# Ledger of designs, part 111: designed miniproteins, single chains, continued (2)

Each design is a single chain, and the fold is of that chain. pLDDT is the mean over its residues in the fold that is shown.

## One batch from the design tools (miniprotein)

Design m7871
Fold by ESMFold2-Fast:
Structure m7871 (fold): chain A 81 residues (1-81)
Amino acid sequence: MNSPQEILDTLKKYLEELLEEAKKKFSEEEVKRIEEIARQTLRAVEDAVKNGASAEEVSRVAKKELGKLFGALHKAEKKKA
């Protein structure tokens, strides 16, 4: 099972790759919206790690916040074409 820090580090890499892909696929307006949600996602997980949350709790927070991010991505994809 990944440590809280490993979950955070994995999420950071994932979000960087996701934002690079979003910049290639979506308008600047949609990318800005996705970047804002990604920043909120990262902050929520960072706060959980900083507050001493278990790996299980950090994973739960990450899944919840990623759900919001995936919702925004789906909305952007639907508007694209």
Scores: mean pLDDT 80

Design m7872
Fold by ESMFold2-Fast:
Structure m7872 (fold): chain A 75 residues (1-75)
Amino acid sequence: MGEEGIKLGEEGAKVGLEAVKKATGSDIPKGIGAALAGIGGEIDARLAAKKGDGEAAIKAGKEGLEVAKEIKAEL
């Protein structure tokens, strides 16, 4: 169901915002990149779920979460 993708997207947005809080000085653009990836994944997941495409919603949420986690891990 598309709501699973939305949940993954919400987690991605949260990780992205945590990356922004962790980033300092020259790493601030990297933290912003994590937030954009996570939030973008949530938006894409919600749009796919609204269209009834649960598979696309899960993919979008998961991809955003994975990118946000990867960037945060580098901080």
Scores: mean pLDDT 83

Design m7873
Fold by ESMFold2-Fast:
Structure m7873 (fold): chain A 88 residues (1-88)
Amino acid sequence: SLAKKAQEEWLEEMRKDPSKQEELEKILKDREKEFIELAKKILEIAKKTKKEEEKERLLKVIDKMLENTKEFKEAQKLLEEAKEILKK
């Protein structure tokens, strides 16, 4: 959604301000936990998805989630794993 993109852009701008570093670190850590849990759920859905048209739709969702989680290595890893399952 536009709101999520705006939030990620806002976090990147805060990263440039040293006085906001502590607050930014806390926000990013909380967001990382949220996205890891979402990525785990997506991975389980990917494992159960068998229809080609549903795989294509889920791949689009995963690509959007990867855009929103670019700074969260563990969430990225789980989403890439889901993407590999769907591409087979």
Scores: mean pLDDT 76

Design m7874
Fold by ESMFold2-Fast:
Structure m7874 (fold): chain A 87 residues (1-87)
Amino acid sequence: SIEELIKKLESDDMKVRAEAAKQLLENVTKENAEEIAEGLMDILKNSKNPEVKAIAKGLLERMLKEHADYFSPELIKKIKELLEKVK
């Protein structure tokens, strides 16, 4: 499930994180894009692991670049504002 893949992004195992990131990117659809974005935003706000935050940031940036039409304008604004605040 998408929820399980998002949880795996916070794994202590770098290989598990990389595989989950790949699978999330390969499985983005109009129906699940908002769920994925919300999960990634939560990781970006709350994770203490800089590598996990970097993965979440990269996935959000790529989803906006490749699948912006899957998101409401309000959600796009929220994602962009969050991305500007995190380094």
Scores: mean pLDDT 86

Design m7875
Fold by ESMFold2-Fast:
Structure m7875 (fold): chain A 92 residues (1-92)
Amino acid sequence: TVEELIRLGDEARERARAGDYAAAEEKIRELKRLLEEAGAEYLTEVDVSAPGVVFAVGNFRVEGRHFVGSGVVIEDGKKTLIIGVDPSTGVS
């Protein structure tokens, strides 16, 4: 569900901010699995905008919703889903 995707992204961000990058990475992997299961087409590009945070960029269509941009942008009341991962485990 869209709500599940938003929740996972929020949780990943909170874990990364707390310095728990392993937990943040697990949330990101779970989110990617849900997107793939929903038949979303996913192309990953990585932008580093802050120390310790790496954003995954993609273009997706799931359950009639379109997700694009830096991070995953849910066109649902201008809500932005930010996916972050520790640079030591992500792509620079």
Scores: mean pLDDT 49

Design m7876
Fold by ESMFold2-Fast:
Parts: C-alpha cells; sequence; structure tokens
Structure m7876 (fold): chain A 88 residues (1-88)
C-alpha cells in the first residue's frame, strides 16, 4: 500500500542518517560511514515494515550506539502502528 511504502522510505532515510551519524561520531573512514549509512537504512526500512530482529547483527561497538539503534527501532515500530491505526 502507499502507506507501507511511505513508511519504508521514511525508515530507510532516518536509519541511514542514524548509521552515518554513528560512524562519523566514531571517526570512522568514509567507506565505513557509507557502510553504516546503508546498514542503518536497511534496518530502518525493516523496522518500518514491522521486522524486529536485525539490531544484534549491526556491529555497533558502543553502548550509546546500541541504545540509539534500539530507540530508533522502537520509534519506527510505534510510528508504523500509529499510521496503520489511523488508516484503519
Amino acid sequence: SAIEEELAEEGARRGAELGRAYAESRGLSPEEIEFYGRAGGLFGEEAARGINDWSIALPLETDEGREALKKFMEEMREERARRLAEAA
């Protein structure tokens, strides 16, 4: 549906920004920043689609990074639930 695609696109954009911000905060290489952007985008899209189990596969080395990803995934799941409830 249009709502599902809008959620997936928003999740991908927000996830990519989160991933890049994490890598930049760690002083990682440009290639690693791009990797975390792509991985973050994928995880954000999956969270927006209601898929929950990717966070442990992302190689985040800080407690702060892991907590930020966890909160982001929860925010995307809540946004999905809200948007689908409003459309019902």
Scores: mean pLDDT 76

Design m7877
Fold by ESMFold2-Fast:
Structure m7877 (fold): chain A 69 residues (1-69)
Amino acid sequence: MKERLKELLEKMLNSTDEGEISRITSEIGRLLLQEGAPIEKLHYVGKAAHYVIEGKRDEAREYAEKALS
């Protein structure tokens, strides 16, 4: 599970298409909910996706790392 989550987060961080980012974000959210992850991790994934769309790569990576913790 964590390996798949990490793979999806890296794919999201490197995506330039908003539709692809949205699709990956939804898949990550589904995986986190299936694992019973804290709502905070879902929040971090959402923030990472937001910063990817805004072109803020450093902030996006920071929140992605928080989601993996």
Scores: mean pLDDT 81

Design m7878
Fold by ESMFold2-Fast:
Structure m7878 (fold): chain A 99 residues (1-99)
Amino acid sequence: APSELSDEVAEVVEEFARKVAAIYDDVAAGKLRTEAEVEEAIDKVMEETKEKLKKLSEEDQKQALRAILAIVRDRVARHPDDAVHKLILEKVEELAKEV
């Protein structure tokens, strides 16, 4: 398949997207009920993503973060009243400062 991302970069991006979608689904289902529970779930995904990014080259880390930022920004644009998507964007922007 024509992809401008390496398989390793694509895997990190896809796993991040799946984990973020799971958080949103859990919030919608009432499984995550408090702001603290939501922040803890997001922080866990950020730490897992950070560990995977550290295994990539510096250039692949930048490509993965650009793709992740694009996904999160798109979600915020589609759900402008959703605090969870905005919080995830803030956490991803903080992670991007480390690359």
Scores: mean pLDDT 79

Design m7879
Fold by ESMFold2-Fast:
Structure m7879 (fold): chain A 100 residues (1-100)
Amino acid sequence: SLNELPDEEIIEAVRGTAEKAIEAIKNGDKQTAANYSTAIALLVVASTNPKARAIGYTELGKVAEADGDLETAKRWYKKALELDPSNKEAQELLKKIEEK
């Protein structure tokens, strides 16, 4: 799409938004956390690059994990790995949850 953001800007925005979502969760602000998760999802669909989209899904998984929702976190990490099987962070985060 001609209106797509550069992948590096999408990745930076996704990571920064995920940090804010996790902070909102720690502060008990569930509405703000939900708003940031929605913003990450919109940033993910703005990219056609599977590696950038995989990073976005990995960050959504981290937000879910911070909220104690391990099942949702696993689903996001698996979705990231479907798009980019070489995403080391998603591999390590999924393994950590599934290890045992």
Scores: mean pLDDT 85

Design m7880
Fold by ESMFold2-Fast:
Structure m7880 (fold): chain A 85 residues (1-85)
Amino acid sequence: GGQAVRLINDARVAAINGDLDRARDLVRRALRIPGVDPSVRDLLREGLRQTTPDGVVQAVDRAMDTALRSSNPVMRQQARQIIGG
């Protein structure tokens, strides 16, 4: 769970910087981590379908917001740490 949230945040940063290829690679890596909530995975897959950096940022922001409300306490804690710092 926690590793996936860090990768999601790294993908957000890459997308904000306009690096679509790196953002997509980081999203794919997050999708390979076990223990990620299905709703977070669905939003990450939506991110991979986006053709613009802004579209990826929107999908990743929704995934991060969903991670804050995750049933997995490790994902919830890690998302709070990243957003709070």
Scores: mean pLDDT 79

Design m7881
Fold by ESMFold2-Fast:
Structure m7881 (fold): chain A 74 residues (1-74)
Amino acid sequence: SISEAIAAGRFSEAYELLLQDPSEEDVKALVDAMMRLPHPVFAIPDLEELLALFGPGNPALEAYLRAKIAELRA
């Protein structure tokens, strides 16, 4: 499951699962897990990809992702 992939740190697998069954909760869970990694600034490209893919049509999720990217860039 997406939750299991996220918990195991298998972010590529979690991303593929999100493409099949997208949910706001799972996107946020993946983002939060990436933010907790050592040197989370290296996750910026992945967060931008999630924003491009799951942000359109979801203003709340778009705002959340943009805020996290801005935090990492500061």
Scores: mean pLDDT 79

Design m7882
Fold by ESMFold2-Fast:
Structure m7882 (fold): chain A 88 residues (1-88)
Amino acid sequence: MGDEAARRAVELARRALELAQKAVELAQQGKFEEARRLVFEAEIQLGLALIQLSVAKLMGASPELLREAEEEIRRAQEAIKEAKELLK
């Protein structure tokens, strides 16, 4: 069901956000290799979240769940961008 895919997208996006936030902390500590690994893992989780969001849209998930998933994905994208900027 589309709602289940939307909830999976939220969970995957939240996981990506947590990984990206930890990568920011590690980068601030000078642990750049560990931070790069977490950014890579965060990008994988974000990619899976985007696939689940696409499935949710195709299967007619509720507008409220789609909005929640899109917001969580946006937060994860912003955190990944911040982590990547610190690793330049």
Scores: mean pLDDT 89

Design m7883
Fold by ESMFold2-Fast:
Structure m7883 (fold): chain A 62 residues (1-62)
Amino acid sequence: DEEEERREREERKKKLEEEIKEGIKLIVEGVANTIIKRAGYTEEAKKEAKEFIEEVLKKIEE
């Protein structure tokens, strides 16, 4: 019973970590897109910002 409870807690922790990573990705992407839109960046600056966001999301996934 104790061993099974421990395993269930570890599984819940792993699931929460995955959900947190997914949530952070969505938040970062949404906020960044909103900032770019409001700032009125040039198309060149928007491309650079998108590349930067993609790098950040990749690091979060790792």
Scores: mean pLDDT 71

Design m7884
Fold by ESMFold2-Fast:
Structure m7884 (fold): chain A 86 residues (1-86)
Amino acid sequence: MKVKARIRFRQKPGVSEEEWEEAVEEFEELAKLLNKEGIEVKVTRLGPREVEAEIVAPDELSLGAAITAFATLVASGAPVELEVEI
C-alpha cells in the first residue's frame, strides 16, 4: 500500500517576498526531481505565505527519503517554518 505525508512551509516573519518566492521555486523543483524517481509530490499554494507539499510514496523508505530531502533543503537556509504530518 502507498504511504502519504504532508509538509507545510510558512514564510518566516521578516523574510522578503522575493526570498519566499525563491524558496517556493526550490520546493517545486525538488518536487519535480522526486516525481522522476517515482515519488508523487504535489506542491499547492494554500495562501500568499503558506505552501503544502503532499507526498505519496510506494513505501516508507521512499517516503522517509522525500521528507529528508525537504528537511535538508530547509536546514540549508531556506527562510521558512516547516511542519510534517504523516
Scores: mean pLDDT 80

Design m7885
Fold by ESMFold2-Fast:
Structure m7885 (fold): chain A 60 residues (1-60)
Amino acid sequence: MRARLVAAVVAKGLELGDMDAVTQADVVALARRLFGRTLSPAEASALIAEAKAIIAANRA
């Protein structure tokens, strides 16, 4: 579940053209819409950080 949600956050960042444009509200909405899961703001922030790390690693 977590890996698929992180992938969805990465996809959202790519769609927006900037990972820094992805908000906690975007992640909460994605988790609810795609997986029926309720996230805390802290969980949403952690997922954004993980997605940013993945994108940075793939660019390096």
Scores: mean pLDDT 77

Design m7886
Fold by ESMFold2-Fast:
Formats: sequence, structure tokens, C-alpha cells
Structure m7886 (fold): chain A 87 residues (1-87)
Amino acid sequence: SKAERYERLANAVNYLLSSKDGEEIQAQLKKLETGTPEERKSSEAYMFSLAEKAREEDPNHAEDYTLLIEIFKKGLSSQEVKEILEL
């Protein structure tokens, strides 16, 4: 369901933000929302790679990270980023 999908996305983001790299991750998420097109592309690549690594290192949350990876893989408009971050 849509609610389950949003819960998985929120969980994946929260797991990443709770890591040692949480401050850097928060900065990258802000660039996705408010950055230049170049900064947004760089931040999408960063978040995609980070989610792939997190999925490999933490298999207990693999399904949540997989959903996040799929979202970044399709590419995001500034509006779509805003909607996802408001989860």
C-alpha cells in the first residue's frame, strides 16, 4: 500500500540519518531539495551509492533500502524530492 511504501522510505532515511554520517547525509538531502542542478545530480549519486552500501552492510533493513534505491535510480525532480523529504 501507499502507507507501507511511505513507512519503508521513512525508515530507510531515518536509518541513514542515525549513522555516523548523518550530518553529511542531512546536508546532501538539503542539496537535493534546494541545490543547483549540478549539486542535485551529485547528491542523487551520493545517496544512491550510500543506500546500496547500507543495504549490503545491513541486510535486516534491505527491503527499506531497496525502495530508496529504486526512487533515486529513476531520477528525481525538485518537486519529487520535496514530496519524498516531507514523508
Scores: mean pLDDT 73

Design m7887
Fold by ESMFold2-Fast:
Structure m7887 (fold): chain A 108 residues (1-108)
Amino acid sequence: MIRYKVVIEARTDDPDALVAALAAQPWFGPVVEVTLPDGSRARAIPFRLETEDARVTGSVLVYPDGRVVVNALVEAPTEELADKLIEELVSFLRGLGARIESVSKTRL
């Protein structure tokens, strides 16, 4: 089984709309507010996408200034399927209006 830790860094012009769009998806959990060191509130939305033989679990952290950070664990039987799931996650975020700045993957 192939395992990757994935970090996606992105930006959105509308953090409230992005949070609402993510929370509307059946594979996303409840929005959790996170207090930042400056006293502002970021929103963390956990997700889990599971198929017969693969799993993507993680969270999307949306900052009030429009920064977006996704931390995910991707588990798949092959590197090809793992890479496809990462690409699908990136495409999903782009479809919701997020501008992808970086994608990093570390094999575990």
Scores: mean pLDDT 86

Design m7888
Fold by ESMFold2-Fast:
Structure m7888 (fold): chain A 89 residues (1-89)
Amino acid sequence: SQLETQRKLAKALVLMLYYAKTGDEEALRKGLRELGFTDEQIDLIIEQLKETLKSLSVEEIEEAIKKLLELAPEEIREEALKKMEEVLA
């Protein structure tokens, strides 16, 4: 469903933020694979994220991700924010 796709994307955004803060590429690759992304898709995501990190600070990336999550339904946003707190603790 549309909602399931949005949930998957929200979880992916949380993993991307974790990578931006930690540099843990292995954890990002594993998490994205568990969400059903292909290795080709994961490689593209990581390359784009590395390119973004050359021009944007971690704080700017965090703000952008939080703004994207605001566009999601409340249930998905709350779940993603809770997951973000868990992975950043």
Scores: mean pLDDT 81

Design m7889
Fold by ESMFold2-Fast:
Structure m7889 (fold): chain A 76 residues (1-76)
Amino acid sequence: MSAEELRERLEELEEEIRREREKSTDPLVQAMLDELLRTTLKAAREAIEKGDTETAERLLRQAERALKDLRAIEAQ
């Protein structure tokens, strides 16, 4: 995957996480979404900037999985 594709994926994922944070009524889920933005997505952005596409793809995949898990918790 190219750095441009990874950056687009990162921006889309950041928007999805912000949207979920706005919809969430669970303070624990809100805190976990904020942590994803602050840590995992920040690290992914830095990896893209360095040209480390392998690390960026891995971190984006981790964030996408975490978001899916948090959505499942909210749906209960």
Scores: mean pLDDT 82

Design m7890
Fold by ESMFold2-Fast:
Structure m7890 (fold): chain A 69 residues (1-69)
Amino acid sequence: MLNEVQKLVAIHEIKKLAEKQGLSEEQLELIIEAVRSGATPEEVAEIARLLKEGKVEEAVKLAKEILEK
């Protein structure tokens, strides 16, 4: 589980990537909730990597899987 500082840094980076990739508000909220709700450091890194590669749908799918744990 990420600590509070790691969560804030991850959310900031995800918001920047979301603006670059044109994510909807709903998609961004799902990803942020996954990071807050118990994503591992590895899962957060994978979401960031998918967003950097423009794989928005895969990033959202991973976020949904994290929220269903």
Scores: mean pLDDT 80

Design m7891
Fold by ESMFold2-Fast:
Structure m7891 (fold): chain A 62 residues (1-62)
Amino acid sequence: GYKEALEEGLEEIGKKTGKSKEYIEKLLRKVLNGEISQAEAAKELGVDPAHVSILVELMKKS
């Protein structure tokens, strides 16, 4: 389901970036709430903005 896909994505970014799952989730939540852009979160995490977009949609549906 969406929750499982979100958990998998958070783990993959955590492994790639060395950042905590909680920190990644906090940034995605800020994007979901309109506090920061997808591009800003992607820059902070060091990932593709498209990956941020997918994870925010999964978070919204979870």
Scores: mean pLDDT 82

Design m7892
Fold by ESMFold2-Fast:
Parts: C-alpha cells; sequence; structure tokens
Structure m7892 (fold): chain A 68 residues (1-68)
C-alpha cells in the first residue's frame, strides 16, 4: 500500500521523487514543487476512492513525505 502510493509520485519507478515529478503531479496544487501532508492525503484519498482519511492512508502519506 504505501509502496504502491509512493509509485503514484515516483513516475520513473527509480525509488526517487524529484522536484520535477512533484511539480508535474496533480497533488501539487500550488505548483511550487513542494508537497505538504494535506496535499498528499487529499490526492491519495481521491485516487483510492476513500470517503475518509484512514490510518493506512496517513501512513502512506507520511512515507511519501519522508522520501521528499
Amino acid sequence: MKEEAFKLFDKDGDGKITPEEVKNHPADSDGDGKLDRGEVLGYLAMKYGLTEITPELEEAADYILSKL
């Protein structure tokens, strides 16, 4: 799950999230090349069709943020 969520941001599949990948990602609503926790959570909830933020989704978001 958190690895699959990470792959949504790691477009190249190389295990790295670059500023260019962040800027081109729909989750970066500000287009500033930075993702905050709310942007990541909102995108993942939408992508997985969840009606609420689950502990599993929070773990995935925190994992992605740790790789930025």
Scores: mean pLDDT 70

Design m7893
Fold by ESMFold2-Fast:
Structure m7893 (fold): chain A 100 residues (1-100)
Amino acid sequence: HMEEKLRELGERLVELARRMVELRVRALEGKLTKEEVDEVNEEIKRIAIEALELLEDYEGVEKIEKGEAAELPPELVELIERAVEEVKPLAEKAYEEYLK
């Protein structure tokens, strides 16, 4: 149950990281819309709350809902770091085209 939810969360974080790369490219092209930014920010907040609830960090959930900074549990930090590492080659290649 827990291992399955953590695996699903990891997959969602990789997908979010990949989407963030695409939005960064769109921003560099001058095509990024306010609606795309708002949608991603809401998705980040939703995933963060779900992750903290899964790890039973209810104080962290309350802080995020109030717009305060929350200290992330080590398990969540590790999942985020893995997602970043997985999309890093894609991000570097995509950004090189625009940031030379």
Scores: mean pLDDT 77

Design m7894
Fold by ESMFold2-Fast:
Structure m7894 (fold): chain A 91 residues (1-91)
Amino acid sequence: SEMEKRRRELAREIADDLIFAMLRSYAELAEEYYKITGDKKAKELAEKLRKAVESGAEDAEVNELLKQIDAFLASLTLDEIVELSKKVIEK
């Protein structure tokens, strides 16, 4: 029905807003990690995430970026994630 289509469109807009807010937060985290460590892979991830937030991204690109975020986070200790999060919040 048209009502179900409108509901689906609204739900997608809300989900997209939340996903892009998350991508922006992880871009800031990766940027901060690069500033501390000089890890070029973190810089490349941050640039990809920033581009997706600024220009938009298709679902397939978003899914690939989420996998790259998971791989990046898995390379960090919990203590490193906590300290990086504090620095991002203090901006």
Scores: mean pLDDT 80

Design m7895
Fold by ESMFold2-Fast:
Structure m7895 (fold): chain A 62 residues (1-62)
Amino acid sequence: SELEELELRKLLYEIARDSEEFVMTRMDPDSPLYQRNKAAARRLDEEIRQLERRIRELQARS
């Protein structure tokens, strides 16, 4: 179902975000690579927020 697909996609994005956060713990915070990974983690958080909103909308329709 669409709901199950969105929930799975959210889980995968959460795993990706956690991986970015883990990599950042081993980086110099003043490095360009750290800033790039931080931006990637923020984009993943935004995608997770959008998926959570879509999941809530679908649940409300059922």
Scores: mean pLDDT 85

Design m7896
Fold by ESMFold2-Fast:
Structure m7896 (fold): chain A 91 residues (1-91)
Amino acid sequence: DPNLEKLEQLLKLIDKIHEIVKKYKGDLEKVTEESIKLAEEAGLDVSDAKTVYDVLVIVNEEIARLIEKDPSLREILLKDIEKRSEEFKNK
């Protein structure tokens, strides 16, 4: 299911952005640069993004559009977020 695969890619992107935030603690410029690169590599248009918060807004809006298109993804989204949050707690 291409919608499910896209949702999983967007959720992985959020997890990777959180890893960058942890890695560069307090360096907002570095966090923003690395987050933009990851979003671009994931195929998102982040050309107007100026901060990591803008990148996260774009990712969340794409997730919202996928759920509007396929509401069955909402339950999968909730389960996957919980699962990925646990996996993200690496050392």
Scores: mean pLDDT 77

Design m7897
Fold by ESMFold2-Fast:
Structure m7897 (fold): chain A 99 residues (1-99)
Amino acid sequence: DPELRERARREVTELAVEAIKKFNEIASKVPDPEERLKLYREGMKKIDEIVKEALAEIDRATSEEEAQRIIDNFKKKLDELLKEMEQKVAEVNARIAAA
């Protein structure tokens, strides 16, 4: 169903944009420019991988229930990644403060 897949792709794209905005906020808390850039590259690569996986799964989706399951799993993966990145920022900032 092309219309179902198109709606699901739009929702994934909107969620990805929101996650990128939140990630930029998280990464901006790192005061060291080199450490910030490293964290930014790592997080953006992981977001890109999660997005590509979700879009590939949507291309194979045959029902609204399957599409919703893919979107729900995508949301969980993004939330987990953002929490991981917040923890990494805290660890980096603690190292910088201790130096």
Scores: mean pLDDT 87

Design m7898
Fold by ESMFold2-Fast:
Structure m7898 (fold): chain A 94 residues (1-94)
Amino acid sequence: SMVEEIREALKENGMEVRELARQVIARTEGELERLEALREEAARTGDPALREQLARAEEVAPQVREELLALAELAEEAGDEELARRLRELAERV
């Protein structure tokens, strides 16, 4: 399970859920902004290279969504309901 994999990684690295979640949120939000810009450019130019980049992002989207939802479960277990909500909302955007 993704939850168990993340839980074990946090223990091995001495990291808190909040710290990992902050990094994953920042990375995911930045990627979503980049992809939005690429979609607009691809629509304007019809560039097949941009369409290929978008297709690659769609291939990894399910894994990113699963990671965000797993982090939300761990945040909820840690009593951070606000962080859990933010992670779930971000997962819906992916």
Scores: mean pLDDT 87

Design m7899
Fold by ESMFold2-Fast:
Structure m7899 (fold): chain A 91 residues (1-91)
Amino acid sequence: SEEIEKVLNGEDPEEQVEALKRLGEEAMKDPSKIDEALEVIEKALRTSKSPEVRKAAVEAGNLILTSPNLTPEQKEKIRERLQKIIDEVEK
């Protein structure tokens, strides 16, 4: 995915923010993309020094949680995974 490459290998924070937003939107519409999108979001949260990029990663994760194609159990698992990562990076 071009969006994944922009998030992981991009040099411009503005482009990384846009790519994260698109990644979240694509994963929300297509459940088969959720696991890969969550891995990219986790990497962005752990490795990015940009507050804007980290904010976009959180927003992308929250967007995925609004997917109508996820069961309540799947949403709980994703929410727990995101919360754990956020707690680790905010320290």
Scores: mean pLDDT 81

Design m7900
Fold by ESMFold2-Fast:
Structure m7900 (fold): chain A 100 residues (1-100)
Amino acid sequence: SIGEEVLKLAEETKLEATEEEKRKAAEELAKKLREAAQELLDKLGLKDEEERKRIEEEMDAVLERGIPKLVKEKTLAEIKAMIEGLPKLLEEDLKEIEKA
């Protein structure tokens, strides 16, 4: 029936909107992970520009593989929880570096 086709289109549109929100959240997580990595490298006193660039390139490669996997395997709520939890994880990592 026409009603069944309309309901199918509405559900497909809702799923597409959710996938776009997941991609945006995963991209925000990637940005915050890059920022956290720069803070950790600064705290470690890594001043060699070539070594920093190599680490940044390796991180970019990991994120390029990881972002599609996160969108496929994680819910929007799980990705948002990862973003919210990141400052606490960074604080704990920075404290461990200070002890070394």
Scores: mean pLDDT 73

Design m7901
Fold by ESMFold2-Fast:
Structure m7901 (fold): chain A 70 residues (1-70)
Amino acid sequence: MEKEEVRREAEEAVRYADKLLNDPNATPEQLKEAAERMLEVAKRAIEVGDEETYQRAAFAAGKLLLAAED
């Protein structure tokens, strides 16, 4: 069931992203890689019609990309 799989993957990715965003030792490369994963999850969420997961993933990706520029 693709929607359930995407939701589960998004939850794991968001938890990882949150840890990176709160880690002062996170490298720009780690943040960019996490953002790329979140954007992939967001794309799959759109494809299965999960708007909530899409919004969550897209927002997290934006935060990661902004943090990588610092």
Scores: mean pLDDT 80

Design m7902
Fold by ESMFold2-Fast:
Structure m7902 (fold): chain A 84 residues (1-84)
Amino acid sequence: AVDKIPEKITLYANTILIIPTEGYKKVEWKLLDENGNVLAEGSTTGKAIGIPLLEEDKGKYTLELTVTNADGSVEKKTIEIDVK
């Protein structure tokens, strides 16, 4: 049920990365650098995940999502993030 979440996102620094999570029971997330280090993590039962991206955050990242669907099934999704 994670087919609505994109596999790649490109955006500009000084913005907020928004991932819509409406329709899921819970979403857990981890933001990783290109070496696989965890920079930030969190979870939400709300309508979206918001990650602020500052001028110094230009570069490539990976966002790992663990999605719990309304039926209780769990799926993992990886998103490539490119900050210009």
Scores: mean pLDDT 79

Design m7903
Fold by ESMFold2-Fast:
Structure m7903 (fold): chain A 96 residues (1-96)
Amino acid sequence: MEVEEEVTLNEGEVKTFEAKVPEEWKKAKVIVTAEAEGSKVEVRVEGSKTVAGGIVNDGETVELEVEVEKPGEVVTVSVAALDGKAKVKIKVKFEE
C-alpha cells in the first residue's frame, strides 16, 4: 500500500500533510521516500512512536522510517524549501 504526494514550494515555504496508517495494517512501520528537485529541502516525518528527518539536496532522494503505536494513527510529513523554489515527490509506504 502506497500514498503519493507531489508538492511545489517557494523559498522559505513549508507544507505539511498527513497519511493515515490503515486499520487492517499490523506492523506499525511506515517508510517515507522524498525526492527533491530545484533546491535543497528539509523533510521531517513524525510518527506517534518515532520521528525522522533530514536535508535533501537538489536531485537527491532520502528514505525515512518511522513507527506508530497503533494502526489507524496518522503520520505527519513536513517539507520546507531552504534554497529557492523546489518540487518534492513524497511516497508513503506501509510495510506489510
Scores: mean pLDDT 80

Design m7904
Fold by ESMFold2-Fast:
Structure m7904 (fold): chain A 74 residues (1-74)
Amino acid sequence: SKAEIEKLVEEKLEELRRLMEEKGVPQEEIDRLVKAFRDYAESLINDKSLSDEEIKSMIESVFNMTKKEIEEEA
């Protein structure tokens, strides 16, 4: 359901926010990433051609990629 997907998004965003805060990422950059992730998730939820399973899979993939990027040292 939409509510389950929205809950998944919020749980993933909380994890990403904590990781970025621990890494000392500026609040402005954290806010930008959170907004981008929410906008992406809303785009998927509004796409009536996608199933709930496809949306969840896409959110999980983006979360995993984003988490890896945050954890990688430049």
Scores: mean pLDDT 82

